# Designed miniproteins, single chains, continued (4): the designs that were tried, part 95

Each design is a single chain, and the fold is of that chain. pLDDT is the mean over its residues in the fold that is shown.

## One batch from the design tools (miniprotein)

Design m15286
Fold by ESMFold2-Fast:
Formats: C-alpha cells, sequence, structure tokens
Structure m15286 (fold): chain A 82 residues (1-82)
C-alpha cells in the first residue's frame, strides 16, 4: 500500500526536527514494504539552506520528496546504482 506523509515547517529548526521524526517513520514503513511519498511545505527564506539536506534525506530513504516554496521543486529520488 502507498502512504503519504506531510511536513509543514515555518523555520529551519522546525523543519529539521520534523524531518528526523518522519525519516525514522519512513524507514520503518519502507522496511515493511510500504511505498512512501513525503511532501514538504517549508518557507524557503529561512529554510532554504536545508533544501539540499531534505533532498539528500529523501534519496537516502528511497522515497519521493516534494518540496514547496517560492518556486515549486520536486526532489527526484534516483534508484541506488552504486
Amino acid sequence: MHKKIRIEAKTAKELAEKMVAVNKEVAELMKQGVEVEVYVEAEIGESGALVPEVRQAGEELGAKVHIEGEEEMIAKVEEEKA
């Protein structure tokens, strides 16, 4: 089954805190074979510095990450091809 998770953050601190919690939950769900999509709503002005971190975290989890801000961005998660 597919599960969607939303994160809303107004500050970089709030975003980081919520990402840690969601990261743990997503990892557990994916370990159980559940496909997960994560939607992140964050104000770029203050949280913009965390955009690369959010994209990297999404890729690490193997989930689809959608980031909304001044300009809508889709964090593309690529398959692991090491």
Scores: mean pLDDT 59

Design m15287
Fold by ESMFold2-Fast:
Structure m15287 (fold): chain A 110 residues (1-110)
Amino acid sequence: SLEEEIEKILEEMEKIVKELEANPDLSMEEIKEKFEKMLKLYEEFVKLLAEMLRSQGKEELAEEVETLGKIRIENLKKYMEYLVKNNDRKEAIELAKELVEEMRELKELV
């Protein structure tokens, strides 16, 4: 089901965040690679969430989620590139954690 697919994505995202928090020896490039995987999962999440919203007759909300999700992905890509250049490990991990928290909040829309 769509709900089961969304929950699997959230569980995979939380697993990546735990790996980032638990491993102090990860390079900034490894953190970036894990974050890029998270952004692909986020894109899939947004598509599934929009499909669920449409199935509930919430077409306008589905369109908003897709539009804002696309903008968020582009902004997150640019910000992560900035954090990598500045070797800001703490903020990079906090950004990954914040993304999962945002996804949990978005799931409450369905």
Scores: mean pLDDT 90

Design m15288
Fold by ESMFold2-Fast:
Structure m15288 (fold): chain A 88 residues (1-88)
Amino acid sequence: DELEKLIREKLNEDSADVLLSGIRTGRYFHSQGDEEAAIASLLNGIDQALELSETDEQKELNKQMREAVEAAKTFEEALKAIKDILSK
């Protein structure tokens, strides 16, 4: 998975693991048609990743991802925004 690779390259191990957990939980809710719960799960993963961030660069990336996900209307739009941010 290209997104998982980008997350693991840009974030530390602990931050990557909690964000990926949030993505997995979000995918479950998205599959059930619960977009609100899917986005909330992703935001929770990002917030945990931000708390576990060791550098100012990692904190800034997590803040940018949080803002983009909060603005997203769908889970897939949120995942695309995360990929776009991490691909910079």
Scores: mean pLDDT 86

Design m15289
Fold by ESMFold2-Fast:
Structure m15289 (fold): chain A 109 residues (1-109)
Amino acid sequence: SMPDPIEIDISLESTEGLERPTPEQLEAAREVGEKAGKKLAEEIKKLREDPNAPPSSFEVSKKAGDLTVSAKIEVKPDGRISLTTTGPTLEAAETIQSSALETVGELLG
């Protein structure tokens, strides 16, 4: 039997309504995603070792020009994890999400 899956709630936010990200914004998004993914993998491991681990919150952000890309990880009191990725465009937010989930997959198998 498989262990109970850890649920991850994912939310995407676009702040500026821009249609296309810049190369600088995409590179920052990839870096933020990788850091968020590493932290997310750590929190998943903690919950697997202790299902009663206390709630926690962590944010990774990087400036790309005058705009910011960010990812917020919350471990909620009910043991659910949320990942909110925010960028100046939806494509930037999706890039953070993809980079974070790819990093989690690499670290957790």
Scores: mean pLDDT 79

Design m15290
Fold by ESMFold2-Fast:
Structure m15290 (fold): chain A 78 residues (1-78)
Amino acid sequence: VLSEEEQEQIVAEFREVAATLSEEELREALAQLDRQIADLRKKIQEDSSLSAEEKARLQNDIELLERVRAVLEEMIAA
């Protein structure tokens, strides 16, 4: 599970990379992230074999991807 500080570092690094991308590339990255987040959410909801620890790790992954998604939306809107 990534800490808040580790998530912030990853988001900051991604923001620098995203600043070099075109609007079209940002939109493509956003669409890809939306699919990944949806797939992870579906896995948590439908996979009854997952332990509480495994669900917590997947939820942490979703939280990180949602933060990255917010950066992409911000940059597209700018």
Scores: mean pLDDT 80

Design m15291
Fold by ESMFold2-Fast:
Structure m15291 (fold): chain A 81 residues (1-81)
Amino acid sequence: KLEEGIRALQRGEYEKAAELFDEAVKENPSAEAYAYRGLAHLKLGRFDEAERDAQKAIELDPENPLARYVLEQVRKARAAA
């Protein structure tokens, strides 16, 4: 689930990674699972979904570095458009 999603993400299989992270969130709705799903959505250009997942991850763990990274990247993408 989470580990499989991370491996898919490392291979550039972003759509498959998003599906695996959906499963990870369903099995264990953790800050880490939301943060990785947000990262997969970010890689796919799904900024609304990425922002929502990053915000949820920060709500669960304000110090999660991946969630903070995803949120920052989404905000930069929106500010540049």
Scores: mean pLDDT 83

Design m15292
Fold by ESMFold2-Fast:
Structure m15292 (fold): chain A 88 residues (1-88)
Amino acid sequence: SPAPSDVEAMRKKLEELIEELEKEGEEKRLELLAAKAQLMLSEGVYSEELIKLLEELIELLRKEGADEETIEALEELLEEVKKKLEEK
């Protein structure tokens, strides 16, 4: 497993790549947004950043005509992340 400092560095690199890929097209941006969300979830990082990331991913997937089951699964995940933040 990568060191925690390496995972933070990867997250920052994914942010920079997502910003760059906004210039190249929506499908590549979707892949990086999904990768970043998976990385944050694998670390147990529940934050406003993850909420915004999931909201953006859901909006883009709806625009691209993704399966309803995929959208519903992400909406359930978004609700769960919001609940985790409210448990403070």
Scores: mean pLDDT 74

Design m15293
Fold by ESMFold2-Fast:
Structure m15293 (fold): chain A 71 residues (1-71)
Amino acid sequence: DETVEIIRLTASEYISDEQAEALAEVAKEALEKGVPLEQVAKAVQETIREAVRNNLSAEEVAKLARELIEK
């Protein structure tokens, strides 16, 4: 999916490749479940900001992104 790859590439400019891959996988799952792209994009942006601010692990990045997407 081109959208998921763009998310991964954009995130990798700000966070590690491992964190970016974890975030992209969560975004892919959400999009496959029919979550609106706007909601996913918002959660991705917030997760990147928190990952940079708090030095989150890839596992913590995935957890936060899921929480933000799931309401």
Scores: mean pLDDT 84

Design m15294
Fold by ESMFold2-Fast:
Structure m15294 (fold): chain A 100 residues (1-100)
Amino acid sequence: DEDLEGAKAGVEGLKKAMERAEELSAEELRKLGAIAQALADFLEEKIPEAKEAVEKLRKASEHAFAAAEALERGDEEEARRHIALAQKYIEEALKELEKL
């Protein structure tokens, strides 16, 4: 499935970008959050069996945006917590896609 392989590649790219998340600006973290949302929307439209991956990507997006807000407030501890949760949910999303 070309759509599934493209989505997997997208989530793998997001995972690699998030490995450097603690080095990223708030703007860059928001871009990663937007990418996670776009991947979730794509999967929800094209691959209805990927519901679990969609839910994980939406949570990853929420935490990426929360990390950006925390970083803008100078709350580095909260930013790191949200980055770790975003990374966790991206890994879980990839594992769900690998089952398909």
Scores: mean pLDDT 89

Design m15295
Fold by ESMFold2-Fast:
Structure m15295 (fold): chain A 93 residues (1-93)
Amino acid sequence: DVELAKKALEYAKKYEETKDEKYLEKSLEYIKKIEEDPNSSLRKSTLDPRAGSGETARLLAEAYEKLYEITKKEEYKKKAELYRLLAEKSDGR
């Protein structure tokens, strides 16, 4: 999951630099692969910090924040807030 989240953020950064929708689509593709996994480490972050789910959530929050700044789509803002909350929860905040 962490590697897929890193790829999602990488493409979000490329979208920010180029504003080419192709990179937006690639970023979302990697995010969907993480979100479609019913056993995702994101669900395990509250039980096992070694699962890396907190790091995955932080990367996804950053990716969605960048996508929101460029597109201004409310759905990306809501997703960024969700993943930020998950990252904080896994850190015991």
Scores: mean pLDDT 72

Design m15296
Fold by ESMFold2-Fast:
Order: structure tokens, then sequence, then C-alpha cells
Structure m15296 (fold): chain A 63 residues (1-63)
């Protein structure tokens, strides 16, 4: 689905910004990812939840 592809892309962008130490950028991309994740059926949401949680954990480690 388009929402799945967008969520994955935003998670990947957030991780890129985490690697750069850009907390604000990472947070903005994770917010975009969350909006797209909320539109997914349960099966697709479950498949992306670990990636989203990993990005959040890495962002939290920077703060």
Amino acid sequence: SQHRQQALQYIQQALQHVDQGDVDGARQYLEQARQHLSQLPVDELVSLAPDYREALARLDALE
C-alpha cells in the first residue's frame, strides 16, 4: 500500500537523521511515519512496528 511505503520511507529518513544527531529532524519524520502507520491494516502495522520502535529507541538514546 502507499501508506506502508510512505511509513517505511519516513522511518528510514528518521534513522538517517538520528545518525546525523538531528533530533528535531528525526522527530518530525517519526511523526510523519506515525500518521501513515495509523492508516494501515493490522497485518502491515505489525510488520512495521519493530522498525518504528527501533527508530524511537535510537532517537531517545540521543536525548
Scores: mean pLDDT 84

Design m15297
Fold by ESMFold2-Fast:
Structure m15297 (fold): chain A 87 residues (1-87)
Amino acid sequence: SPEEEKIKQEIIHFVEDVLELFEREKAPEEVIEFIRESLEKLKKAKSVEEALEIMEELIKYLKEKFPDNIGVQRLVEVMEKWLEEIK
């Protein structure tokens, strides 16, 4: 549906902004690569449900890799709140 495609594009745009933020902050290359791979999966996702699953995997990865980084944990909280609003 046009609404589902719009939601998918909003998810893609949000993850592109997250990638730009992590590149600007000079995050570890492993983290940058994971975000890029998530973005490529999002572009290939055929449904909003698939896109949401990819976002949940990205959130989990960031939570586990940066438990002590307050900036990343706050970003994760924003991502989780946004996902709850879409679901």
Scores: mean pLDDT 83

Design m15298
Fold by ESMFold2-Fast:
Structure m15298 (fold): chain A 100 residues (1-100)
Amino acid sequence: ALSAAERAAELLASLALLSLEELIRMAKQKGDDELAERLERTKREVQELIAQGRYREAAELTIASLRELEARSKDEELKAAIQKELDVLERMLAEYEAAS
């Protein structure tokens, strides 16, 4: 059974997966196959961490990967979408850490 803190971490990790899925969809729609493949690799690593119960690390890996991809993106719309997902995840992680 998960504690309240572990449930909050699991929710954060679930939101990280949803952010990756949204960005993968957008990258594919724009024909950015390289970005889509990088996001799919990050998603697989995040899923492995979640399977191990390492929810905080899953969220931190997602944030780190999205920051790197945002910095390398030349498409302003994709860059803005990545930044929007980063803002949500970083806020949720800060709220989780403040509550823990």
Scores: mean pLDDT 83

Design m15299
Fold by ESMFold2-Fast:
Structure m15299 (fold): chain A 90 residues (1-90)
Amino acid sequence: RPIVGFLLAPETKGSMEELEAERPEIEAALARLREEGAVALVGRMPGATPVSEAVLELIEESGLETIVLDAKDGLEGLEKLKEKAAELRA
């Protein structure tokens, strides 16, 4: 089944205004992934921003099967996403 990785970093660029403007496009993309039976893997770092938290909420609210992986930094997050994706493909 399709696997999609999301890396949510504390330095995630953008504002809530920009996220709100893109919300319909993001929701449409997530709905398409859900129709394909995709799994969302989310790498989350400490020190969440309002934008990163709102993106995670959008992913969870989409009805997509979501697995959240906590990491210290982006490198650890990326490695955890790769490992989980390999596990789900096996």
Scores: mean pLDDT 77

Design m15300
Fold by ESMFold2-Fast:
Structure m15300 (fold): chain A 76 residues (1-76)
Amino acid sequence: SRDELIEKMKEALARLQKLIAQILETEKDPQILAQVQQVVAETDRQLQAAADAEDWEKALEILEEAIKKIEELKAS
């Protein structure tokens, strides 16, 4: 349902924000921090495009991909 999709998007967004906050607090490597900023900027741009297209399934996919990228950077 649409309500279920919206809930999943809210959960994914909250998880992404928490991961970004954690990596920014602990990471001191400027190269990794620059990559985090690039992921954030790209994700924001892609989410705006998905919202403009009213493609909420794509918006969730974008958030899930961003979470994976930040987790990979955090593991580095």
Scores: mean pLDDT 85

Design m15301
Fold by ESMFold2-Fast:
Structure m15301 (fold): chain A 75 residues (1-75)
Amino acid sequence: VSKELVDEVAEIFVAHGIPRTPARVLARAFIDAYLAGREPVLPENRAQVAAHLGITPEQLDAALEAARAFLDEKL
C-alpha cells in the first residue's frame, strides 16, 4: 500500500470529521481490508468505532462510502 494512497484516503476521512492521526491509521486499515475483500468495519462494531473516533455512526458510514468510491475509481 503506497503512502500516497493512504494520504489521499486519510484526507477523505478528515473531510468527514475524523481527526488527522486516527484518519491515517483508519486509511491504512481500510485499504488493507479493501484489497483483501474484507469489511473495514463490521456492522456490529459500527457504533463503537464511530464513538472512538468522536463522530456519529452516520458520519462514519459516509466516510467509508466515500473512501470505497475513491478506491473503486482509482484501482
Scores: mean pLDDT 81

Design m15302
Fold by ESMFold2-Fast:
Structure m15302 (fold): chain A 81 residues (1-81)
Amino acid sequence: MLEEVGATDVQEAVGPDGTRYIAAQAEDVEETARRAAEALRKAGWEVRQIRRDGDGVTIVARRGDEVLVISIGARPLRVVM
């Protein structure tokens, strides 16, 4: 998904509460975030929040009881809580 929309250095983690965290870098953060949100919606995810987070964008999506947090930035990757 994220690599298909131009993201690189994709890293995944799962928090203690079962929330899935994906961190990635992109050359065009805003365009990559827009495409990722569209891909999530097409895959049946409800995009709840899209937030600008410093030089990056954080997307929060839900599918049933599953919560997914995606952080896209041009800076070093980090897990978003």
Scores: mean pLDDT 72

Design m15303
Fold by ESMFold2-Fast:
Structure m15303 (fold): chain A 56 residues (1-56)
Amino acid sequence: SLLEKAVEAADEQIALGLTPEQQRRAREVGDKYRSEYQKKKLEAIQKTIEDLLKKL
C-alpha cells in the first residue's frame, strides 16, 4: 500500500547523512506514519466486515 511505502521512505531518510536534529525529526515522522498506517488498516478491515454483514 502507499502508506507502507511512505513508512519505508521515512526509515530510509534516517539512514541518510542527516544532522542529529534532522534524524530525530525523521524518526518522529516515521513513528507517526507507522501509527497511522496501523489505524487505517484496522479501519479498512472493520469496513469490510460491515459491508459483508450488510450483504448477509
Scores: mean pLDDT 67

Design m15304
Fold by ESMFold2-Fast:
Structure m15304 (fold): chain A 86 residues (1-86)
Amino acid sequence: MTSREYMEKAIEYVEKGLKEEDIEMVKEYTKRGRDYVRKSKKMDPSKKKYIDKAIEYIEEGLKEEDIEEMKEKIEEGREYIEKGKE
């Protein structure tokens, strides 16, 4: 798989998490998305700036106890994944 394909899978899983109403399911999908972002970073270090910000926002979201605050941080991470995909 290419770096772009890993970023596309990351977006897919993060978007699935954002559509969930159960906080544990949001976390499970978001962690899968994070793992694909990390794989993309190892394949293409040139995207480091956007990938590092995406991981940072996702990690902050995963620390939130409130589902609305969690989704807000995860959505910020998704925007940086989109920028890293381009």
Scores: mean pLDDT 82

Design m15305
Fold by ESMFold2-Fast:
Structure m15305 (fold): chain A 73 residues (1-73)
Amino acid sequence: MPNDEVLQLVEKAILKVGYGLRALDNGDYEKAREYYLEAADLYLQAAKASTDPAVSQALRENAELLRKLAERV
């Protein structure tokens, strides 16, 4: 069953990733890092809200990936 809270958090995370990519395209590395970290936090919130262990794990892995991307920008 779709969890409305999880879906809303994931949608917000995806939007933040998109904003981060636009910031990178503009050469704004500080703004890109900020958006990637915001997206990572949203994925962690979604993972905590999820009742499916496999979904929660995938969302946590997405958060870790975004944190690593932020560190490399």
Scores: mean pLDDT 85

Design m15306
Fold by ESMFold2-Fast:
Structure m15306 (fold): chain A 98 residues (1-98)
Amino acid sequence: RLSYDEQAVLTVSLFSGELSGLLAEMEEELKKAKTQEEIAEVVQEFKRRVHVLFSIKVDEIQRRFKNNPDLLNMTVQELQKEMEATLNRAQEIAKETE
């Protein structure tokens, strides 16, 4: 059975993988975009999906780690860092497409 620390590492790793999948989907949709307005809509939808996924993961770990607040806080911070890095990368890709 996985320790709480191993569960935290796995949660962050899975979240990073899911974010990479969303980023790849955004890149494919950007290839179909023909106007600056369409590019903006693709990026907005991507950001919305990323924030929804983050909220789901935070809710999951709040239930799982409710008796370990230090691990919960550390895991949330790592999820936030992964999200911020992915959102920054998405913005760079969008600028290269415009």
Scores: mean pLDDT 86

Design m15307
Fold by ESMFold2-Fast:
Structure m15307 (fold): chain A 70 residues (1-70)
Amino acid sequence: MKEEIERRLRERLPEAPERDLEMAANAAAQQGSDLDAEALAKALVARGVPRSLAERLAREATRLARSLPP
C-alpha cells in the first residue's frame, strides 16, 4: 500500500521531494480512511514543507488512503 500511494503522489506532485512524499504515503498507509488531511498538512509544515505543497500532499494522500483497500 505505501509504495502504491507514494508512486501515485509522485505522479501528481513530481515537484515534491522524495522525503516528503514518503512521509505522506506512510501516514496514509498507517491511518487509512482515518487520515485527517488538515492534521497531516500541519505535521508536514512543522517539518519544513512549504504550506502550499503540504496542503496538496495531504489532500492527495487522504484521497488515495480512502480509495485504496485497507
Scores: mean pLDDT 78

Design m15308
Fold by ESMFold2-Fast:
Structure m15308 (fold): chain A 85 residues (1-85)
Amino acid sequence: SPTVEQARRILRETLDRMLAAKTLEERRQYAEEAVRELGKLLSPEQLEQVRTVLLTLADLPQHMLQRFGPHMVEGLVDWLEEQAK
């Protein structure tokens, strides 16, 4: 689905921005921007799960975001692809 491809791209780009961010405030801003953009593409139920994961990522210490962030985002992407089947 083009919608799932767009959501996947936004989620991966958001993780990259969060990993490059210098402050917690920047990470939270990137998470909220991603939720806003994904709100145009996803159901309310899907969006709540995405919001929870992105805000959790934003609040992780930098070393934990580097270690676990990619795994959490790929899990979320895989979940969205299953929802599209």
Scores: mean pLDDT 85

Design m15309
Fold by ESMFold2-Fast:
Structure m15309 (fold): chain A 85 residues (1-85)
Amino acid sequence: MKIEATPEEVLEAIRAFLEAADAGDVEAAREAARRLVEAVRRSGSETALAVAEVALASTLTAARNAGDEEMAEVADEALRELAAI
């Protein structure tokens, strides 16, 4: 298996997004998700795309289970943007 290092910028963006999502801060999560998508685009890394997708999909599932429709929409929108890369 080829292991590619995830760029530091993408890892920092994932951390910021997960912290905002865990805090239930929808506005902070939306801004962090936007930065995450842009970091993945700049990286051109398949590993970065995969790691970001897992983080967003996990948040989407958790938000849907909690009935947090706004947080679910933030994660779903970011996942669609990643799919367009």
Scores: mean pLDDT 81

Design m15310
Fold by ESMFold2-Fast:
Structure m15310 (fold): chain A 87 residues (1-87)
Amino acid sequence: SSAEEAFKAHVASLLDEATAAEVLAAVRSLLQYLREAKQTLSPEEVERLRDMLLALFGAELREIVDEATAEAVVAALRALLDQEIAA
C-alpha cells in the first residue's frame, strides 16, 4: 500500500539499513496479525490491540535506538496501523 511504502521510506531515513530491515520485517508481521485480528475483533478491541502492539514495539525499539528516533518510528507506525484499521 502507499502507506506501507511511505512508512518504509520514513524508516529508511531514520535508521541504519540493518535496523530498518529488522523494523520493516517486524512491522509486516504486525500488519498481518492486525489484518487477521480485524476479522474476529470488534472495532474497540482492534483499537486496544493497536495500542498494545505500539507499546510493545516501542519498548523493543528503545533498546536499540535513542528516544527521539523511537518516538518518530512509533508515530509513523501508529499512522500506518490507523490507515490499516480504516481500510
Scores: mean pLDDT 85

Design m15311
Fold by ESMFold2-Fast:
Structure m15311 (fold): chain A 100 residues (1-100)
Amino acid sequence: KVEEAKKLHKEIAEIAAEGKRNKDLKAAAERARELLLETFGEEGREELEKAREEVEKAVEEYLKENPDLSEEEIEEVRAQGELVAVALASHALIEKLEKE
């Protein structure tokens, strides 16, 4: 279980790095989300929702400070936020597994 969670966390980091290189953060965020949910199911969904709540505040603050962003730029910012939320969720799952 711990090894599976660590492998997922590494794969999410690689997906995020690839998305930055290819300038396709939206596709990277979708792939990372699917991988998290496929690996942890309901527990992954619960941790992702918690992480999204925290990250959403930072995303909305950034968008408020940058009102001139295009719709496509806004989508990129939201996609980057989702990648961070997925990474936080996977880390929280590793922590829970290591406690048990």
Scores: mean pLDDT 76

Design m15312
Fold by ESMFold2-Fast:
Structure m15312 (fold): chain A 96 residues (1-96)
Amino acid sequence: MRKRLEEAFALVREGMRNGDLEGGLLEAASVLTGRPPESLTLEEAAEIVIEGLSKLPESAEKALVIAQLKVYLEQSEEVNKELMAEVDKYVEKLPS
């Protein structure tokens, strides 16, 4: 189990460095669960990775990765709400 957690951590960090956090999350969650990446949503993958990483010893790097993943999860929901609000404003401005 510890080796899988360390591999998952490395995959998330690699994804963050390459600007492909989504790919890193899916691969890390796949390693932790044994499920193929295609069977996972990004939200499920992030939750699985956060829970798995919580079992590793505390470090500054671990804290930064977990904080970034939580922000990503929260931002995904907020971005959808903001996008919907902008669409609604656009529709209201259309002549009836």
Scores: mean pLDDT 67

Design m15313
Fold by ESMFold2-Fast:
Structure m15313 (fold): chain A 59 residues (1-59)
Amino acid sequence: SERELIQEVDERIRDASADPRKLPEVMREIAKKFESLGWKDNARSMRFAAEQVEKALKE
């Protein structure tokens, strides 16, 4: 199940990387999945990364 989740996350990030404007939203959705698994630190890191990508897109 963890392997399946990692593969799903990799595919979603890869697909979203084709359009960087979609990355923050996809990353926040991934963070929500991490939170549902109790991976609070991973969820927090993913949300932080989403904010950084969003800021970069505005510069």
Scores: mean pLDDT 78

Design m15314
Fold by ESMFold2-Fast:
Structure m15314 (fold): chain A 92 residues (1-92)
Amino acid sequence: SNADKRNQELAREIARRLRAIGDVEEAIFYVKQGKLEEAKKAVDRAMEEGLTPEEIIKILNKWKEFLRKRGQLTPEVEKNIEELIKYVKEKA
């Protein structure tokens, strides 16, 4: 067991997971612009990078609450996030 090699592998896995989380955050920016197809492509990338549907839904729900607290969760934005959650569930 080479500790350095294990640390390098773990660092790559962490970097991939952080990129996938970033893709879900990018999907929120598209949702705020009404760009649902671009948002779907962003969550597709997050799933390809190894996030589970459940993890993506958790991140999307955290963003809903964040936007609500900031007064930025309009009915249209909330509806678009719910449509994106439905898309993720159907793609699992």
Scores: mean pLDDT 87

Design m15315
Fold by ESMFold2-Fast:
Structure m15315 (fold): chain A 56 residues (1-56)
Amino acid sequence: HMEEQLRKAARAIVRELAPNLSDEEIDEIVDKVLSKNPKTLEQIVEEAERIVKEKL
């Protein structure tokens, strides 16, 4: 299913961008990324980068 694939991709991207964050913090960011209804991998990357920068 697309939704599960997007969640896995978002989690991997967030982990790569912020390896020092806890699993709980990563899951919180992933939920925020997915709440924007990204339809492509590129949109997931853009949203993840934005949220990670705001959190740092």
Scores: mean pLDDT 77

Design m15316
Fold by ESMFold2-Fast:
Structure m15316 (fold): chain A 64 residues (1-64)
Amino acid sequence: AQEAFDVTKEAVKIGEEMGDKEAAREVQNAANRSVSEGQIMAKELKEKAKEEKEKARRLAELAK
């Protein structure tokens, strides 16, 4: 129960950082209906954020 809530919280934070509050809200709604759906959507959002951070890191390496 708490684990599903924590996953949703993490997705909301990532969505806000990316400026995609609607995606974060979708994860919340999915998690309220099904923990599995919420986890899948949170994983997808987390991967997207990871790609953005990796891109920024690569650019920083090239700048050095």
Scores: mean pLDDT 70

Design m15317
Fold by ESMFold2-Fast:
Structure m15317 (fold): chain A 93 residues (1-93)
Amino acid sequence: MEERRQELIERIQKEIDLIEKHASTVELPERTKRRLEALKNILEKLQAGDPEGFRLAERWEELNERMKKTGRPSVEEYEEIEAERDRLIEEAL
């Protein structure tokens, strides 16, 4: 749905903005730089109406929601979610 696409664009843009704000004050780790590049690629695909962009953004938001629901995840839960994020970053790059 177009409403969901717009919501995903806003959420991904906010995450990009937050990372870029931190980049202005500190040197980002390579992993974070790759994440930023992947998010920008997802945003570009979403804005172009590419269904692949929608799929990637929905999965990214699902992982973000899993992290939020645990509040304070265990080390194992955190590592599992971050591993899935790394896989999605590789798909988006």
Scores: mean pLDDT 79

Design m15318
Fold by ESMFold2-Fast:
Structure m15318 (fold): chain A 82 residues (1-82)
Amino acid sequence: SALLEELAARIAAIPGVLAAEAEERDGAIVVTVEFDPAASLEELQAADAEIVRLAGEAARRTGRPVDVRLTPESLALAERLA
């Protein structure tokens, strides 16, 4: 889907994001995000906010739920945002 490819590409282009993939599972959109371990805390906070915004936009546009998942390594980095 062009929308899923665009969503993944937009997320992957965010400073602090190393990789992003978007796929469709059982009518939901699943986005898997890998944060750059070299990213600053400020970049990670900005990236998180932008990912939430883009996921919300995709959910509204498609009428489908969007589930954003982090890699295990990125979950450890996200702990530093709290």
Scores: mean pLDDT 83

Design m15319
Fold by ESMFold2-Fast:
Structure m15319 (fold): chain A 84 residues (1-84)
Amino acid sequence: VGEKLAEALEEGARALAAIPDVPQSVADTLRKLAEMARSEDPFERDVAAALALIVLSITAKYTPAAADVAREFGERVAELANEL
């Protein structure tokens, strides 16, 4: 489960990094959360999912393209968080 969450966060980071008007720090933050999602500590995995949803919500405000990507990956993260 944590590995699937990490993979989704890494995919989201790559997709958002491809959008010119999205700060690089968004992708960097999601990659750090992907590493936290791989933790054996259930609390750290829950925190990674919750923070990822916050980051995606903030990212959606930059451009319509970022909003579409954030919505898609937000749905995937929320679904995977229910499996944690």
Scores: mean pLDDT 84

